# Ledger of designs, part 21: designed miniproteins, single chains, continued (5)

Each design is a single chain, and the fold is of that chain. pLDDT is the mean over its residues in the fold that is shown.

## One batch from the design tools (miniprotein)

Design m16746
Fold by ESMFold2-Fast:
Structure m16746 (fold): chain A 60 residues (1-60)
Amino acid sequence: SKEELIEQLKKKLEEAKKNAASVPEHLRPLAEKELQILEEILKKAPEWSEEELRKVLSSL
């Protein structure tokens, strides 16, 4: 369902945040930018169809 796909996106964002915590400070701005992109995707996810969400998840 669409709700399950959104939940999978939230899980991927949380995992990305944990991974970003391991980067050196000089790479932190890049890691923050990647997280912002993923958060933007999640913010827009409720507006997308299930098929579009599946495609986005497969590209992550």
Scores: mean pLDDT 78

Design m16747
Fold by ESMFold2-Fast:
Structure m16747 (fold): chain A 114 residues (1-114)
Amino acid sequence: KAEELLREAAREIDEGNQAYKSGDYEKAVKEFERAVKLLEEAAKLHPHPGVYLQLAIAYLNLGRVYLKLGDYEKAIEAFEKAIEYARKALQMGDPSAEIVLKEAEKLLEEARKA
């Protein structure tokens, strides 16, 4: 079950990235929100640093889309969640989460200035 949720989340993230590249920000939000929901379910079934890293990435991308839409409040919330999950992945032993954490912190400050 957890592996299937992770595969479905990866597809939603890919579709979200394609929508973002094409400028379809509303579709990108929908796809990334679906990815977040699937990853949160996967984390409940099997807590793992890799799942929390994927949650951080999904929230980071969701926040970027909200910035493009001018939804600064939603962007801030998404970046705060990205920071939360990136820190959790780091605490569980995934050093690659450091890059996601730093990018989320940078984008959070940009969103707060808007």
Scores: mean pLDDT 89

Design m16748
Fold by ESMFold2-Fast:
Structure m16748 (fold): chain A 70 residues (1-70)
Amino acid sequence: LTEQQEADVLAALAYMLKALAERIKTPENQEIVDKAIELFEKAADYFRQGKLDEGRKLLDEAIKLLNEAK
């Protein structure tokens, strides 16, 4: 994959994970899930800008938060 193709795939992944996070939201985990959603959105924005390292850091952080919500 080229860097641009990798960025496009990672941005799409971030948006898909955001959509999944919205589906698992409950009153009990809402605060953690909302934080993860914000991080997925920010990661997608960095990926669209070609900032893969910054985007990956936020993506990893968001995934860790979702794992704690479960």
Scores: mean pLDDT 80

Design m16749
Fold by ESMFold2-Fast:
Structure m16749 (fold): chain A 65 residues (1-65)
Amino acid sequence: MNSIARALVADLMRHYGLSRAQAEEVLALAQAGASPEEIIETLRRYGVEISLELARRLRAAAQLS
């Protein structure tokens, strides 16, 4: 895993309380080109709510990883 991917996983775990496996699933979906809406729905299944703008930024950052 490159440094950007590690930073995103760590951020999801630290700020949203996701497990490493859950954070890695979200990162993998974003890297695969999942829509911001799909990212939001995945996070909702884990009890996490984020804005559409934050989901868009997460997707953009994941594409660099």
Scores: mean pLDDT 80

Design m16750
Fold by ESMFold2-Fast:
Structure m16750 (fold): chain A 73 residues (1-73)
Amino acid sequence: ETWKKIYEKLEKRLKELEEAAKDHPEAWPAVEEARKALEEFKKALEEGSPIEKLIGLVLRVIGSLLEAELILK
């Protein structure tokens, strides 16, 4: 439940940043990295990966989203 809610929140934030970045190519690498990390996180959840791996993937998504946000400010 908790991990699914975290995924949903990260997915929503990624969609918001994808829309904000559509006219800002300088942010695309960070948005792409966040998208890839979020996809890996979804697969890790489906596979029942260890909590340490899930935490690492969440932090990777958050870091990439933050990088995109800083570029778009």
Scores: mean pLDDT 84

Design m16751
Fold by ESMFold2-Fast:
Structure m16751 (fold): chain A 69 residues (1-69)
Amino acid sequence: MAAPTREQLRAAAEELRKAGVEVTDSQIDAAYAAAKRMEAEGREIRSVDDALAQPGVGLLTAAVLAKAL
């Protein structure tokens, strides 16, 4: 699957915010940067653990990535 768009990541972040998780715009930007890096490397994100393995990705950023997939 192609890397999620910034809009898809914002939608995922809003779903998490509605569930009571605080997500910042900087975490959405970090998620987008991580997704683009993984796409460029030919990597697939299948789980939160895959996202967490990426440099600079924290738990909330990984959750946004996983939710957008």
Scores: mean pLDDT 71

Design m16752
Fold by ESMFold2-Fast:
Structure m16752 (fold): chain A 59 residues (1-59)
Amino acid sequence: GAVYRALGDGKAANPEHLSFEKGDLLELLERSSGALWRVRNLKTGEEGLVPRSALELIP
């Protein structure tokens, strides 16, 4: 899928959310309705929901 860069640090608010660090590469797995998208962190292999506003598309 498309790869995004994290614009900042994020901590999981619940078990469905993914923690991430600024500069992490996150592969888009699923676009949910609204503000949260399901991604995979390419560094850790973990999957979860992150705010779409924290993501920058890599050209």
Scores: mean pLDDT 81

Design m16753
Fold by ESMFold2-Fast:
Structure m16753 (fold): chain A 86 residues (1-86)
Amino acid sequence: DAERQAILAAHRERMAALAERAAEALAAGDAEALKAVVRETAAALREALEALIPLLSPEEAAAARARIAELPAVEEAAIAAIEAAA
């Protein structure tokens, strides 16, 4: 549990930094910077899930792996939405 909490705390700090970068990109009207933040957010989620897998039950680990497998499609959809809006 302590190790899980440490992973989640580190992920939360990374998400806060990415959210700040996203806000700056939006304020600047910088679609390329916003797309970069989306890609880094997907990578951060994947890394956090991969770090959690050894701490999870087999069933929870299978669910985490399934979520990792879905991340490319979610990332592509987010990038497409930004491109359509720009």
Scores: mean pLDDT 86

Design m16754
Fold by ESMFold2-Fast:
Structure m16754 (fold): chain A 67 residues (1-67)
Amino acid sequence: LSDEQRQALIKTTSKGVEQAGDDIEKQNIINQSVAQQAQQHQSETDPQTFTQKLQQAMDQTLSQLNS
């Protein structure tokens, strides 16, 4: 991952972890989901598009965990 991609990953993961609260299991699921999406979109050179894809994956994961 580029430095910009790593920064986007850290910021997106931090938001997800905050929304999960102190639930370690939910935190781990969010971390894994966002990390997998980062790997899938590793070739995406546009930082804005990359960040949007990570945020979308995080939102989808949170929605599934809270359903």
Scores: mean pLDDT 78

Design m16755
Fold by ESMFold2-Fast:
Formats: structure tokens, sequence, C-alpha cells
Structure m16755 (fold): chain A 58 residues (1-58)
């Protein structure tokens, strides 16, 4: 939902717009998206799981 998207954006230090683009990347290339989340966003495994769940619910 929008509330969970806003929470994750704040936790990762990203804008909601940037996070929406990341969700689209997860749908197109989940392996690349996961690597980028770990390397650049420093996302935890828990945060990656929440992002991947949101991408599947779109």
Amino acid sequence: SDAELERLAAELGMSVESLRNLLLLIQEDPALARALMRKYAKASDEQIERLERLAREL
C-alpha cells in the first residue's frame, strides 16, 4: 500500500518516486534489482523482502 511504500522510502533515504522506479525494476529484472538494493541502498534482507512483496502486489 502507499503507507508501506512511504515507510520503506523513508527507511532507505529514497523518494517515493525513486522507490516506485525500483519496484518496476524488481518486476523486470529481480536479480539486478536485488544487487542494486544491497550495494547502493544498503538495504537489509528484511527491507528487500518487503520491496519484493510490494512489487508482486502491483
Scores: mean pLDDT 81

Design m16756
Fold by ESMFold2-Fast:
Structure m16756 (fold): chain A 76 residues (1-76)
Amino acid sequence: MRLSDEEIRREAARIAVAVTLSLARAGRMSGEEAAEALIAILERTGDKELALEAAERLEAVDPEAAERVRRYVEEA
């Protein structure tokens, strides 16, 4: 009732970001795979702030992958 389709998509995106970063930190996903997943989330949501926050967190795991996400956000 209170959640719009847009709010549902944003919550799904936040969950997907959290899962992606958790898997990357645990070594279950490479930085490159994590960057691709974060870029796909950005393409679906258009939420540049969420993507930049995710890139900042990814930098602790893989700085090159984090830079790839940031560059995509700036060019989108």
Scores: mean pLDDT 79

Design m16757
Fold by ESMFold2-Fast:
Structure m16757 (fold): chain A 71 residues (1-71)
Amino acid sequence: MEAKREEQIEEILRKMRELGASEEELEEARRALREEFAASDEAEQEELFRKGLESLDAELERKRKGIQPLP
C-alpha cells in the first residue's frame, strides 16, 4: 500500500531534516525516494527503508565527528 511507503519516506526525510537539509533538498529527496520505492518490489522497499535509516544514522555520526556528509 502506497500510504505505508509514504510514511517510511517521511521518516527518512525527518532524519534528513535533522542533518540540516533545506526544504528544497527535502522535496528532491522525497521525489527520488518515491521513484525508487515505486520501482522496487515489497522486499526491496523494506530493504531500501532499512538502508536509508542506517545511512542517515551514519551521516549523523559523521557530522558529530566533524566529517562532512557524502554528496
Scores: mean pLDDT 74

Design m16758
Fold by ESMFold2-Fast:
Structure m16758 (fold): chain A 107 residues (1-107)
Amino acid sequence: MISESLFKTLLKEVFNKAVQSNDKKALAAIQCLLENPELSNVVKLRVLQEIAKQLNDPNLQQQIDELLKGHTVDENELEKLRLCYVEKASSDINLQELQEKLNQYLK
């Protein structure tokens, strides 16, 4: 379906762009995604797609759209993640801690 290596590559690229743009909502979404590692890669990739759209990266959005083609997303799981990052975006995000969590996830 979607390789773990490819997903990790996309996650790292999205994170770097979110940091560069100082997009608190995108950073909060990445934090929520890392805190819910048990969720399907399809749901996680859909969140990355929403972040890529917010960051106005059409190439990254198109790549993720192509990977999601033919897959069904659980809208209830997706809504749980959306509620999580809306809440976290209202608080201060520790970029160093988030980077460390990401590095642990990526290995």
Scores: mean pLDDT 78

Design m16759
Fold by ESMFold2-Fast:
Structure m16759 (fold): chain A 87 residues (1-87)
Amino acid sequence: SSVTFRIKRAELLELLRENPEATVKEIMLRAAERAGVKLSEEQIANLKGFLVKDSGLGFRAEETGAEALERLERLVTAEELTIELLY
């Protein structure tokens, strides 16, 4: 099952900037935790990426924070994002 949460664009951009060499998986697990979302160990293990629902823009778990930052900053302008975690 998918998990959905909200995060401010500025907060997500900061997480990506602070962790340019970390994977999107690692960064999204931190973002979910900050949003108060509790994930099972199986959901953590199987995380494939995330979707910004309003834009339809997808990010793969294996992308780096730097790669995701460039795309998010350029292609997503909404102040608050609806994130769907993909398994």
Scores: mean pLDDT 86

Design m16760
Fold by ESMFold2-Fast:
Structure m16760 (fold): chain A 70 residues (1-70)
Amino acid sequence: HLEEAKELALAAGNEELAEALERLKEALDQGDMTAVREASKRAFEAASKLPPEVRRAVILAMLEAVGEAT
């Protein structure tokens, strides 16, 4: 799901969000909950610049990835 969210971010021209999502994936893989929290905050802030439909899809993908890992 995070890979799909990264594709949506890049398609929308939001490289900042794509980088934040990559950091979130790395943090989840490492089990570093402090890094997960920080990366999630950055991704939510970057996603605020997206159209509502794309933003919703990205947020749902992030919530699913965090829920699966925690």
Scores: mean pLDDT 77

Design m16761
Fold by ESMFold2-Fast:
Structure m16761 (fold): chain A 79 residues (1-79)
Amino acid sequence: SMENERLIEAIRNAGRVAIESTDVVVQLVAIHEIYRIAKESEDERVREEAIRELERIARESTDPRVRAEAERAVEELRK
């Protein structure tokens, strides 16, 4: 659906912000946005895209706070 496609695009855009930003607050806000979209949509493809982007953030981020928050969000979405 167009709604799911827009949600996936929003998740991917937030993922870029989380990786490219040098501001930890901005990175954490992007992680929370990805998590919120996945939880509110209940769509499996949207949830899988969110998990993929959060795992990428956890792997590529140099800030331990950002990595921990992304890992926590992945664990919550896998429940």
Scores: mean pLDDT 86

Design m16762
Fold by ESMFold2-Fast:
Structure m16762 (fold): chain A 59 residues (1-59)
Amino acid sequence: LKEEAEKLLEKAKKALAEGEKVPEIQSHARRARELLEKAEKLLKEGRYEEAIKVLQSLL
């Protein structure tokens, strides 16, 4: 679970960085970044299943 959550986190970070290049979706990128920060906090708290669910919703 932890490794899966970390993999999804890195994939989501790369997807967000690519999305930020498109001005038309900047508002969506902001919300995605907030959810990404939530997932990172959940990972630090050991709540891997919840972190994975949040990250999957971003991808």
Scores: mean pLDDT 73

Design m16763
Fold by ESMFold2-Fast:
Structure m16763 (fold): chain A 77 residues (1-77)
Amino acid sequence: AEENYQKAIEYSHKAGEALLAGDYETAADYFEQAANYFEKSGDKSGAAVFYRLAAEAYRKAGNTEKADEMEKKAQEL
């Protein structure tokens, strides 16, 4: 069952759309969702990439606490 991987791709697409709209908070949330699903699918490399993208988007949104959390998650994988 590739359902977790499929959801990761869906959320990564939504995150990209939010970034293009300049909605950094929404983009960060979608990148975090994508990372969680990549992790559940066993794709630690993909999860780490998307946790870092979430961190970057959270920083642009001014949410430094969430950004630090995402960076730590990426490093722990």
Scores: mean pLDDT 87

Design m16764
Fold by ESMFold2-Fast:
Structure m16764 (fold): chain A 94 residues (1-94)
Amino acid sequence: SLEEKLKYLEEVIEEIKRIIEEGVKNNDMKGAAERVKELFLEAMEKLEVPEEEKERINEHLDRLIKEGRYEDAIVYALTQLGRYKNEIESKIKQ
């Protein structure tokens, strides 16, 4: 299941890259940030991230998006996904 979680995370990260490319092309970074948030919340559920951590991350993403900080929201989501990916990879290599 760790290998399946890693593959899923890699697929989510690639989908986020596509969303960013579309957002830049269409000048719709708000839509891009909202889609990235939705995918990231689904990823946290799939990875069984604790509820307290999910709530904290979701509140931070919501704040950034409400403030019009769409690129910051996307970077934050990618940073957190990268952290989860590194944690899973470390467990697989043990």
Scores: mean pLDDT 85

Design m16765
Fold by ESMFold2-Fast:
Structure m16765 (fold): chain A 64 residues (1-64)
Amino acid sequence: DVEEAARRAAQLLADGATVNEAADILSEVVSPEDARRAARAIADAIKAGATVEEAAERGVQAMR
């Protein structure tokens, strides 16, 4: 489930995990290229002050 994977990745990034670690979680459900793009989008949203839920939505949009 892409939405569940994005939420897990967003939570990990909010808790201080690396973008590579988040991309590994996302690669369970999408291609490595899409996973890297989504992980960067989620990380950028978190750095900009987004909530975990908002960042997860950004990740899902990046994987569409």
Scores: mean pLDDT 83

Design m16766
Fold by ESMFold2-Fast:
Structure m16766 (fold): chain A 56 residues (1-56)
Amino acid sequence: MAEQLAEEAARTVTDPELRERAFREAKRAISAAGSDLAAAFAQAQTVADRAREEEA
């Protein structure tokens, strides 16, 4: 589900503020994908990659 995918995407972010932001962004992107699970998965991975870069 969108929330679970968003949680996994934000999981690598240790900063609580960045984690919450990533979670909200991933959830919105996944919701916008509707029933397209492949697109939802791709969005979650994009958010995770972005979070990793911010963690440096």
Scores: mean pLDDT 69

Design m16767
Fold by ESMFold2-Fast:
Structure m16767 (fold): chain A 62 residues (1-62)
Amino acid sequence: MKEEAKKMGEEIVKLSEITDDKELIAAQVKKLYELDKEIAEKTIEEIEKINPEIAKAAREAI
């Protein structure tokens, strides 16, 4: 479970580097939050370094 959540978080961060689709990223982060809240929060922090607007949408989704 923890390993799967971590891998999902890494893929979401990579996705945020190639797309500006706030709804898509927020939906993926919401799914991650249901699996592991700590990893989801760390994932949002990484996204914020890349695109603060997408990170804000993700925070509002959880």
Scores: mean pLDDT 82

Design m16769
Fold by ESMFold2-Fast:
Structure m16769 (fold): chain A 59 residues (1-59)
Amino acid sequence: DEEIERLEREAARAAARGDYATAARLLRQLSVKHEEAGDFETAARVRASADALAALAEQ
């Protein structure tokens, strides 16, 4: 899935440069795509990662 691959690449790049707010937003979008695909377990893990990065962005 091109959209999932794109979101994964963009989120990884944002996190690598310390842009945790952007990375969290992109991972939330990625989680929704996994839910739409029926991958609820992967969606939950990705959402947890997004929440952790969002918390880092608030520091």
Scores: mean pLDDT 85

Design m16770
Fold by ESMFold2-Fast:
Structure m16770 (fold): chain A 105 residues (1-105)
Amino acid sequence: SLPPLLPVQAALGTADGRPLLIAAKNMTPEQVQAAVDRAAAALGVELTPLQRERVKSMKDLTDEQIEALRALAEELGLGFLVLENGKVVDTRGSPEAERVAAALA
């Protein structure tokens, strides 16, 4: 569901069918995998094999790329969450993102 021109980040399906976009910055692949696994558990969703492979290929994003993903999430009505240095730094207005933020704190 992300455009080909943006770095692929984790998109987690929720129980209500609304995906949550997760962007990560300044994190190792292992930290990103652990955070996404905790996020999926907090949302009560199971990661597909394809989603697990996408987590392995997640890239550090620039602030401009994070803002582009935030704008995309707002336009598509998706939840949006930013992780930086293993901490949640942005959860704007998403109940799913707030639930994940509580689980990652």
Scores: mean pLDDT 66

Design m16771
Fold by ESMFold2-Fast:
Structure m16771 (fold): chain A 62 residues (1-62)
Amino acid sequence: MELVKELAKKALEKIKKGEDPKEVLDKAAKELSKKTGLSFEEAKALIGAEVTRLELEEKKKK
């Protein structure tokens, strides 16, 4: 969970800075997969879900 949250936060920051969301998310998922042993598909689902959660939290503010 901690690693997923850390990678998702970094991915969201890069997306906000204008990097390609698909590239950023794929890179984060690949890193999570390598560090945890999860499949790329599982890692991508976890990163995507956490990024979506963080985006929804920000929408509540603005």
Scores: mean pLDDT 79

Design m16772
Fold by ESMFold2-Fast:
Structure m16772 (fold): chain A 72 residues (1-72)
Amino acid sequence: AQATADRFLEAFRELAAKVLGPEEADRIYERARQAGGTLGQRVAVAAHEALKLGMTNDEISRLVAEAARRAA
């Protein structure tokens, strides 16, 4: 649902801010939010933007898992 997707993106933003800083985390959040569609599609956008900023696949997978846990 929309509320779960919003909670996930906010949790991801908070976690990403600790790694990338708040400005880059907010940019990822806005890009993922604007993408629309399913939660999976928004997660894919957030992960892609984080990869472009130099995060590793392992770091991204850990943040995605933690954000999903917080959104539940």
Scores: mean pLDDT 80

Design m16773
Fold by ESMFold2-Fast:
Structure m16773 (fold): chain A 80 residues (1-80)
Amino acid sequence: SLEERLKELEEQLERLRERAEKMNDEETIKRVDELLKQVEELKRQLAEGGNPSELEKRIAELEKQIRNLKLELMKLEHEK
């Protein structure tokens, strides 16, 4: 469900934020906070009966952005 996908993204972002904090990477922390804000907005739109097709598309874009951030952070962690 879209609600489950949004919850998973929120959990992934929280973990990513903790990893960025451990690395003292302020730029990644800011990006994660921005994505968390987008997840909250999508949760609101879903609760208000927004268009499911549009929401699904936006959720898929966020999933892609989060995967890319994870890859970038993994590279930085490996170079430590």
Scores: mean pLDDT 81

Design m16774
Fold by ESMFold2-Fast:
Structure m16774 (fold): chain A 80 residues (1-80)
Amino acid sequence: MAEERRRREEEIEREIEESLERMKLAIEILEIWKESETPEEFREKLEKELGLNEEEIKRVLDNLLESGLITEEEKEEALK
């Protein structure tokens, strides 16, 4: 049925869109990291430009680490 297929496509699109939004946020954070000279400046820019709190910053850094875009050392320095 066309209605069943539409519902299934909506679920798939939603999951893809959520993943793309997470990837976009991760890329933006990585770009801020590249622009920042120090971990302290990086954290300040994340709070001011993206409005992220400490827990949100940790989650995004975890996602970047899992994707291989940053190292564990870079994550640790950004969170200090």
Scores: mean pLDDT 71

Design m16775
Fold by ESMFold2-Fast:
Structure m16775 (fold): chain A 103 residues (1-103)
Amino acid sequence: KPSVIKSVTLEPQGSVTVAAGQTLTLKAKAETDDGKDVEIYLYRRRAGGAWERVTEPKLGKEATFEVTAPSAAGTYVYRVLAKDPESGTTIASPAVTVTVTAP
């Protein structure tokens, strides 16, 4: 049975600051109507840029992504997409703004 994705959240919320090249930890959570696992994809873009997938998807209801912050200082936006593997339906999290500073 295809799962209905009810909500997708991403922590930290809103805005964070990280030094270039340091580890950024993002925690995603998806709720489904039947408690089944979904594919959780992490996406990033620069302000005004196109969305790019950052890493391989994780299967589950929760995912922790430990990613290296970009080497170039600037403003980046991160979000996750949760995808039901049976239906292909996707729901996006709220976006998180990440300010990357020089070390």
Scores: mean pLDDT 83

Design m16776
Fold by ESMFold2-Fast:
Order: structure tokens, then sequence, then C-alpha cells
Structure m16776 (fold): chain A 108 residues (1-108)
């Protein structure tokens, strides 16, 4: 699928090609995982406003997607919005208590 191919390209650091496949996946069948992945690519590219927009779309489709809240927290931490970041890390831990990264980020 385009989602699987996009995830492979993302893992290889081929971000522009990964975006094309994720956009294709979303056009054919919108999914929280595809929006999450697109948010992750834009986060790594430093395009934080786009990353936020795609993570919010992922949460809109799946409000229990703990990883999207974790990654929103990471974006807000990068933007210097520490209180907002902590709120998202806490929400991620509430949804998935095994998210060790969120617990470590909350200690900072």
Amino acid sequence: SHLEEGLRLFAEGKYEEAVEHFERAIKENPSAEAYLALGDVYYLLGQFEKAVSYYEKAIELDPNLAEAYLNLGRVYKELGQESKAKTYFKKAIELDPNLEEAKELLKE
C-alpha cells in the first residue's frame, strides 16, 4: 500500500518521497496512521505548523492515538511552549502508560 511504502521511505530518511506516498494514502483512504506519519515527516523537516495540523487531523480520526499526543507535545516543546507540551505528554501517558518517552519528556 502507499502507507506501507511511505513508512519504508520515511525509515530510509527519504522524506519528500515518503510525503508523496502518505498524501496518496490519505487521498485513497484517510487514516489516523497516515496523518500521524505525515506529521512526523514535517516535524523532522522542522515544519512545526504543518506537523501540528497533521497530528490534529490524526487525533480527529482517532482520539485515543497516544503517539499523536506525544508528538504534539514534542512540537510544542520545540516551540518553547512548555506548559502546552506537558499537557500533551500527560494526555499521551493517560492513553498509553507504556509510553516511556512521554514520561521522560515530562520530567524536563
Scores: mean pLDDT 88

Design m16777
Fold by ESMFold2-Fast:
Structure m16777 (fold): chain A 85 residues (1-85)
Amino acid sequence: TIVAEGTGASGVKFVVKINEDGSFEIYADGKLVAKGKAKETPEGIEAEATTEAGVKFKVKINKDGSFTLTITVGDLTQTVTGKAK
């Protein structure tokens, strides 16, 4: 299991969990907001999910342990960076 954490501009704490079966979960302030299946790439791990409300989440965890979470709502994009453990 890989756990990546970062904080958004408003102080919202994001936690991304990548499970051993390849599934992933995204939490915002302890609440599950997205889940799906992760993809392994030569550069690391990538995961994408779109909620029923149309919110898009894109996760990238690099081999050096750095991570980026991109959240897209309509034409607005927020980027959260952090570290995987």
Scores: mean pLDDT 79

Design m16778
Fold by ESMFold2-Fast:
Structure m16778 (fold): chain A 101 residues (1-101)
Amino acid sequence: EEEKRKKANELISKARELLDQGKYDEAVKYAEEAVKLDPNNAEAWTVLARAYLMRGDYEKAVEAAKKALEIDPNNREAKLILVQAYERLGKEEEAEKAYSL
């Protein structure tokens, strides 16, 4: 378990670097690996949600952000991603509810 968490954190860091570089497809791949290694890691789900959002996969971004919030309800980054993804999908009511979390 400890080795999986360490590897997941390394993959999360790499996914964030790739996001900063605009390499969204690669960021998704690294974030998906992080989630597979450590599915209870809110940061892994949050990075995956951001990668999906930046790639334009808004429905997948919603699902990943919700998973992050199930694990850590106070994750501000995941809340913001959820709001942005709902706004992109035209789901105004859902976006307002997510903003109020």
Scores: mean pLDDT 88

Design m16779
Fold by ESMFold2-Fast:
Formats: structure tokens, sequence, C-alpha cells
Structure m16779 (fold): chain A 67 residues (1-67)
């Protein structure tokens, strides 16, 4: 489920496996588009890695999901 993918992403992030963590947060959002915490963590992690365009796209999706 979406929560399980989010938890997997957090565990990967704590291990420094950032690309794998991104994939899990993206999957959590795909399974539950209203998962606010997944958007927050994904956007923050993408920004941390310098993936500015992807971080901006996540921010736009979050704004559309949570008006």
Amino acid sequence: DAQAKYDEGVALYKQGKYEEAIAKFEEAIRLDPNFAEAYDKLGLLLALLGKTEEAQAVGKKAREAFP
C-alpha cells in the first residue's frame, strides 16, 4: 500500500540510498495521490539532490492535490 512504500522510502533515505528512496516516494504518491507527507519528502529529497525541475513538478502536483 502507499504507507508501506512511504516507509520503505524513509528507510532507504536513512541508508543514503537517495535514488531508491525517490522511487518509493513516487510509488506512494501513485498509489495515494492525497498522501501529503510523500509529496513533502519527495520534493525535499529532489531539491537536496539538485533535481530542481523534478522538485518544482512535485510542488505543482502537491498544489493541485491540496488546493
Scores: mean pLDDT 81

Design m16780
Fold by ESMFold2-Fast:
Formats: structure tokens, sequence, C-alpha cells
Structure m16780 (fold): chain A 61 residues (1-61)
């Protein structure tokens, strides 16, 4: 394993404000996942010609 990579990971996790940063990152990741899921459903509906369902999923983003 690369020592430089291990140091980068340790530095990121051991930052004095890491608790606050972890909460923000987790919140952003959760929102991005939700948006991605809705977009995927909208695209699938569009490909199937279901414009009404596609619009509904798009509005949930």
Amino acid sequence: MSAAFQRLVAETLATPKSKETKEVVSEIAEKLREIGDQLNKALTALKQGDLESAKEYWEKV
C-alpha cells in the first residue's frame, strides 16, 4: 500500500473539524442519492413513453 495514500486518508479523517465535515458530507451524499434515484426513474419513464410519470419524478428532484 502507498504511504502517501494512507497519510491522505488519515489526514482527512483526523482533521479537528472532521465531525462537522462528516455530517455535511453525509447529508450531501444522501441528497445526491435521492436526486439520482428520481432522475433515473424519470429517464426510464421517458424511454417508455410515459410522459406523465416522467414529469412527476422530475418535479420531485
Scores: mean pLDDT 70

Design m16781
Fold by ESMFold2-Fast:
Structure m16781 (fold): chain A 65 residues (1-65)
Amino acid sequence: KKKFLKRAIAQGLKALENGEITEEELKRHLKILSEKYNIPYEELLKLYEELKNNPKELEEILNSI
C-alpha cells in the first residue's frame, strides 16, 4: 500500500519538475488518493515531503515504473 502511494507521488513529483503539471494539480491528486484509499491527506503530504527530500529513494521508485 505505502509502496504504491510513494510510486504515485514520485510520478507526480517528476511531472512537476518537468513542468507537466502544477503544484495545485499534484495536491489535488493527493486528495484523490486520500479519498480512494481512506488515508489522511496529512499522511500523504508527509510521504510527499519525504520523497522530495530523498533523491535516492525517488530514483529507485521511478526506476521501478
Scores: mean pLDDT 77

Design m16782
Fold by ESMFold2-Fast:
Structure m16782 (fold): chain A 75 residues (1-75)
Amino acid sequence: SIRDKVRQIYADVLGVDVSSITDDSDFFDLGGDPGLFNKLKSKVEKEFGVSIPLDKITVLRTVKSLTDYIESQLS
């Protein structure tokens, strides 16, 4: 699913176990920063063929918010 791929990308970028990542996991609360979010953005854009505006960093920071955004771009 899109959600499970987003969770895996979160885990890979943050260097944590994917089993610790939930829908409510906030990228910045888990120790992410703007540089790591740019890495997340690049991986998500390549995986799903979507575009994530850099100015949405404060809005698209949870697994659920990012997953919902990706689904909206693909539907």
Scores: mean pLDDT 81

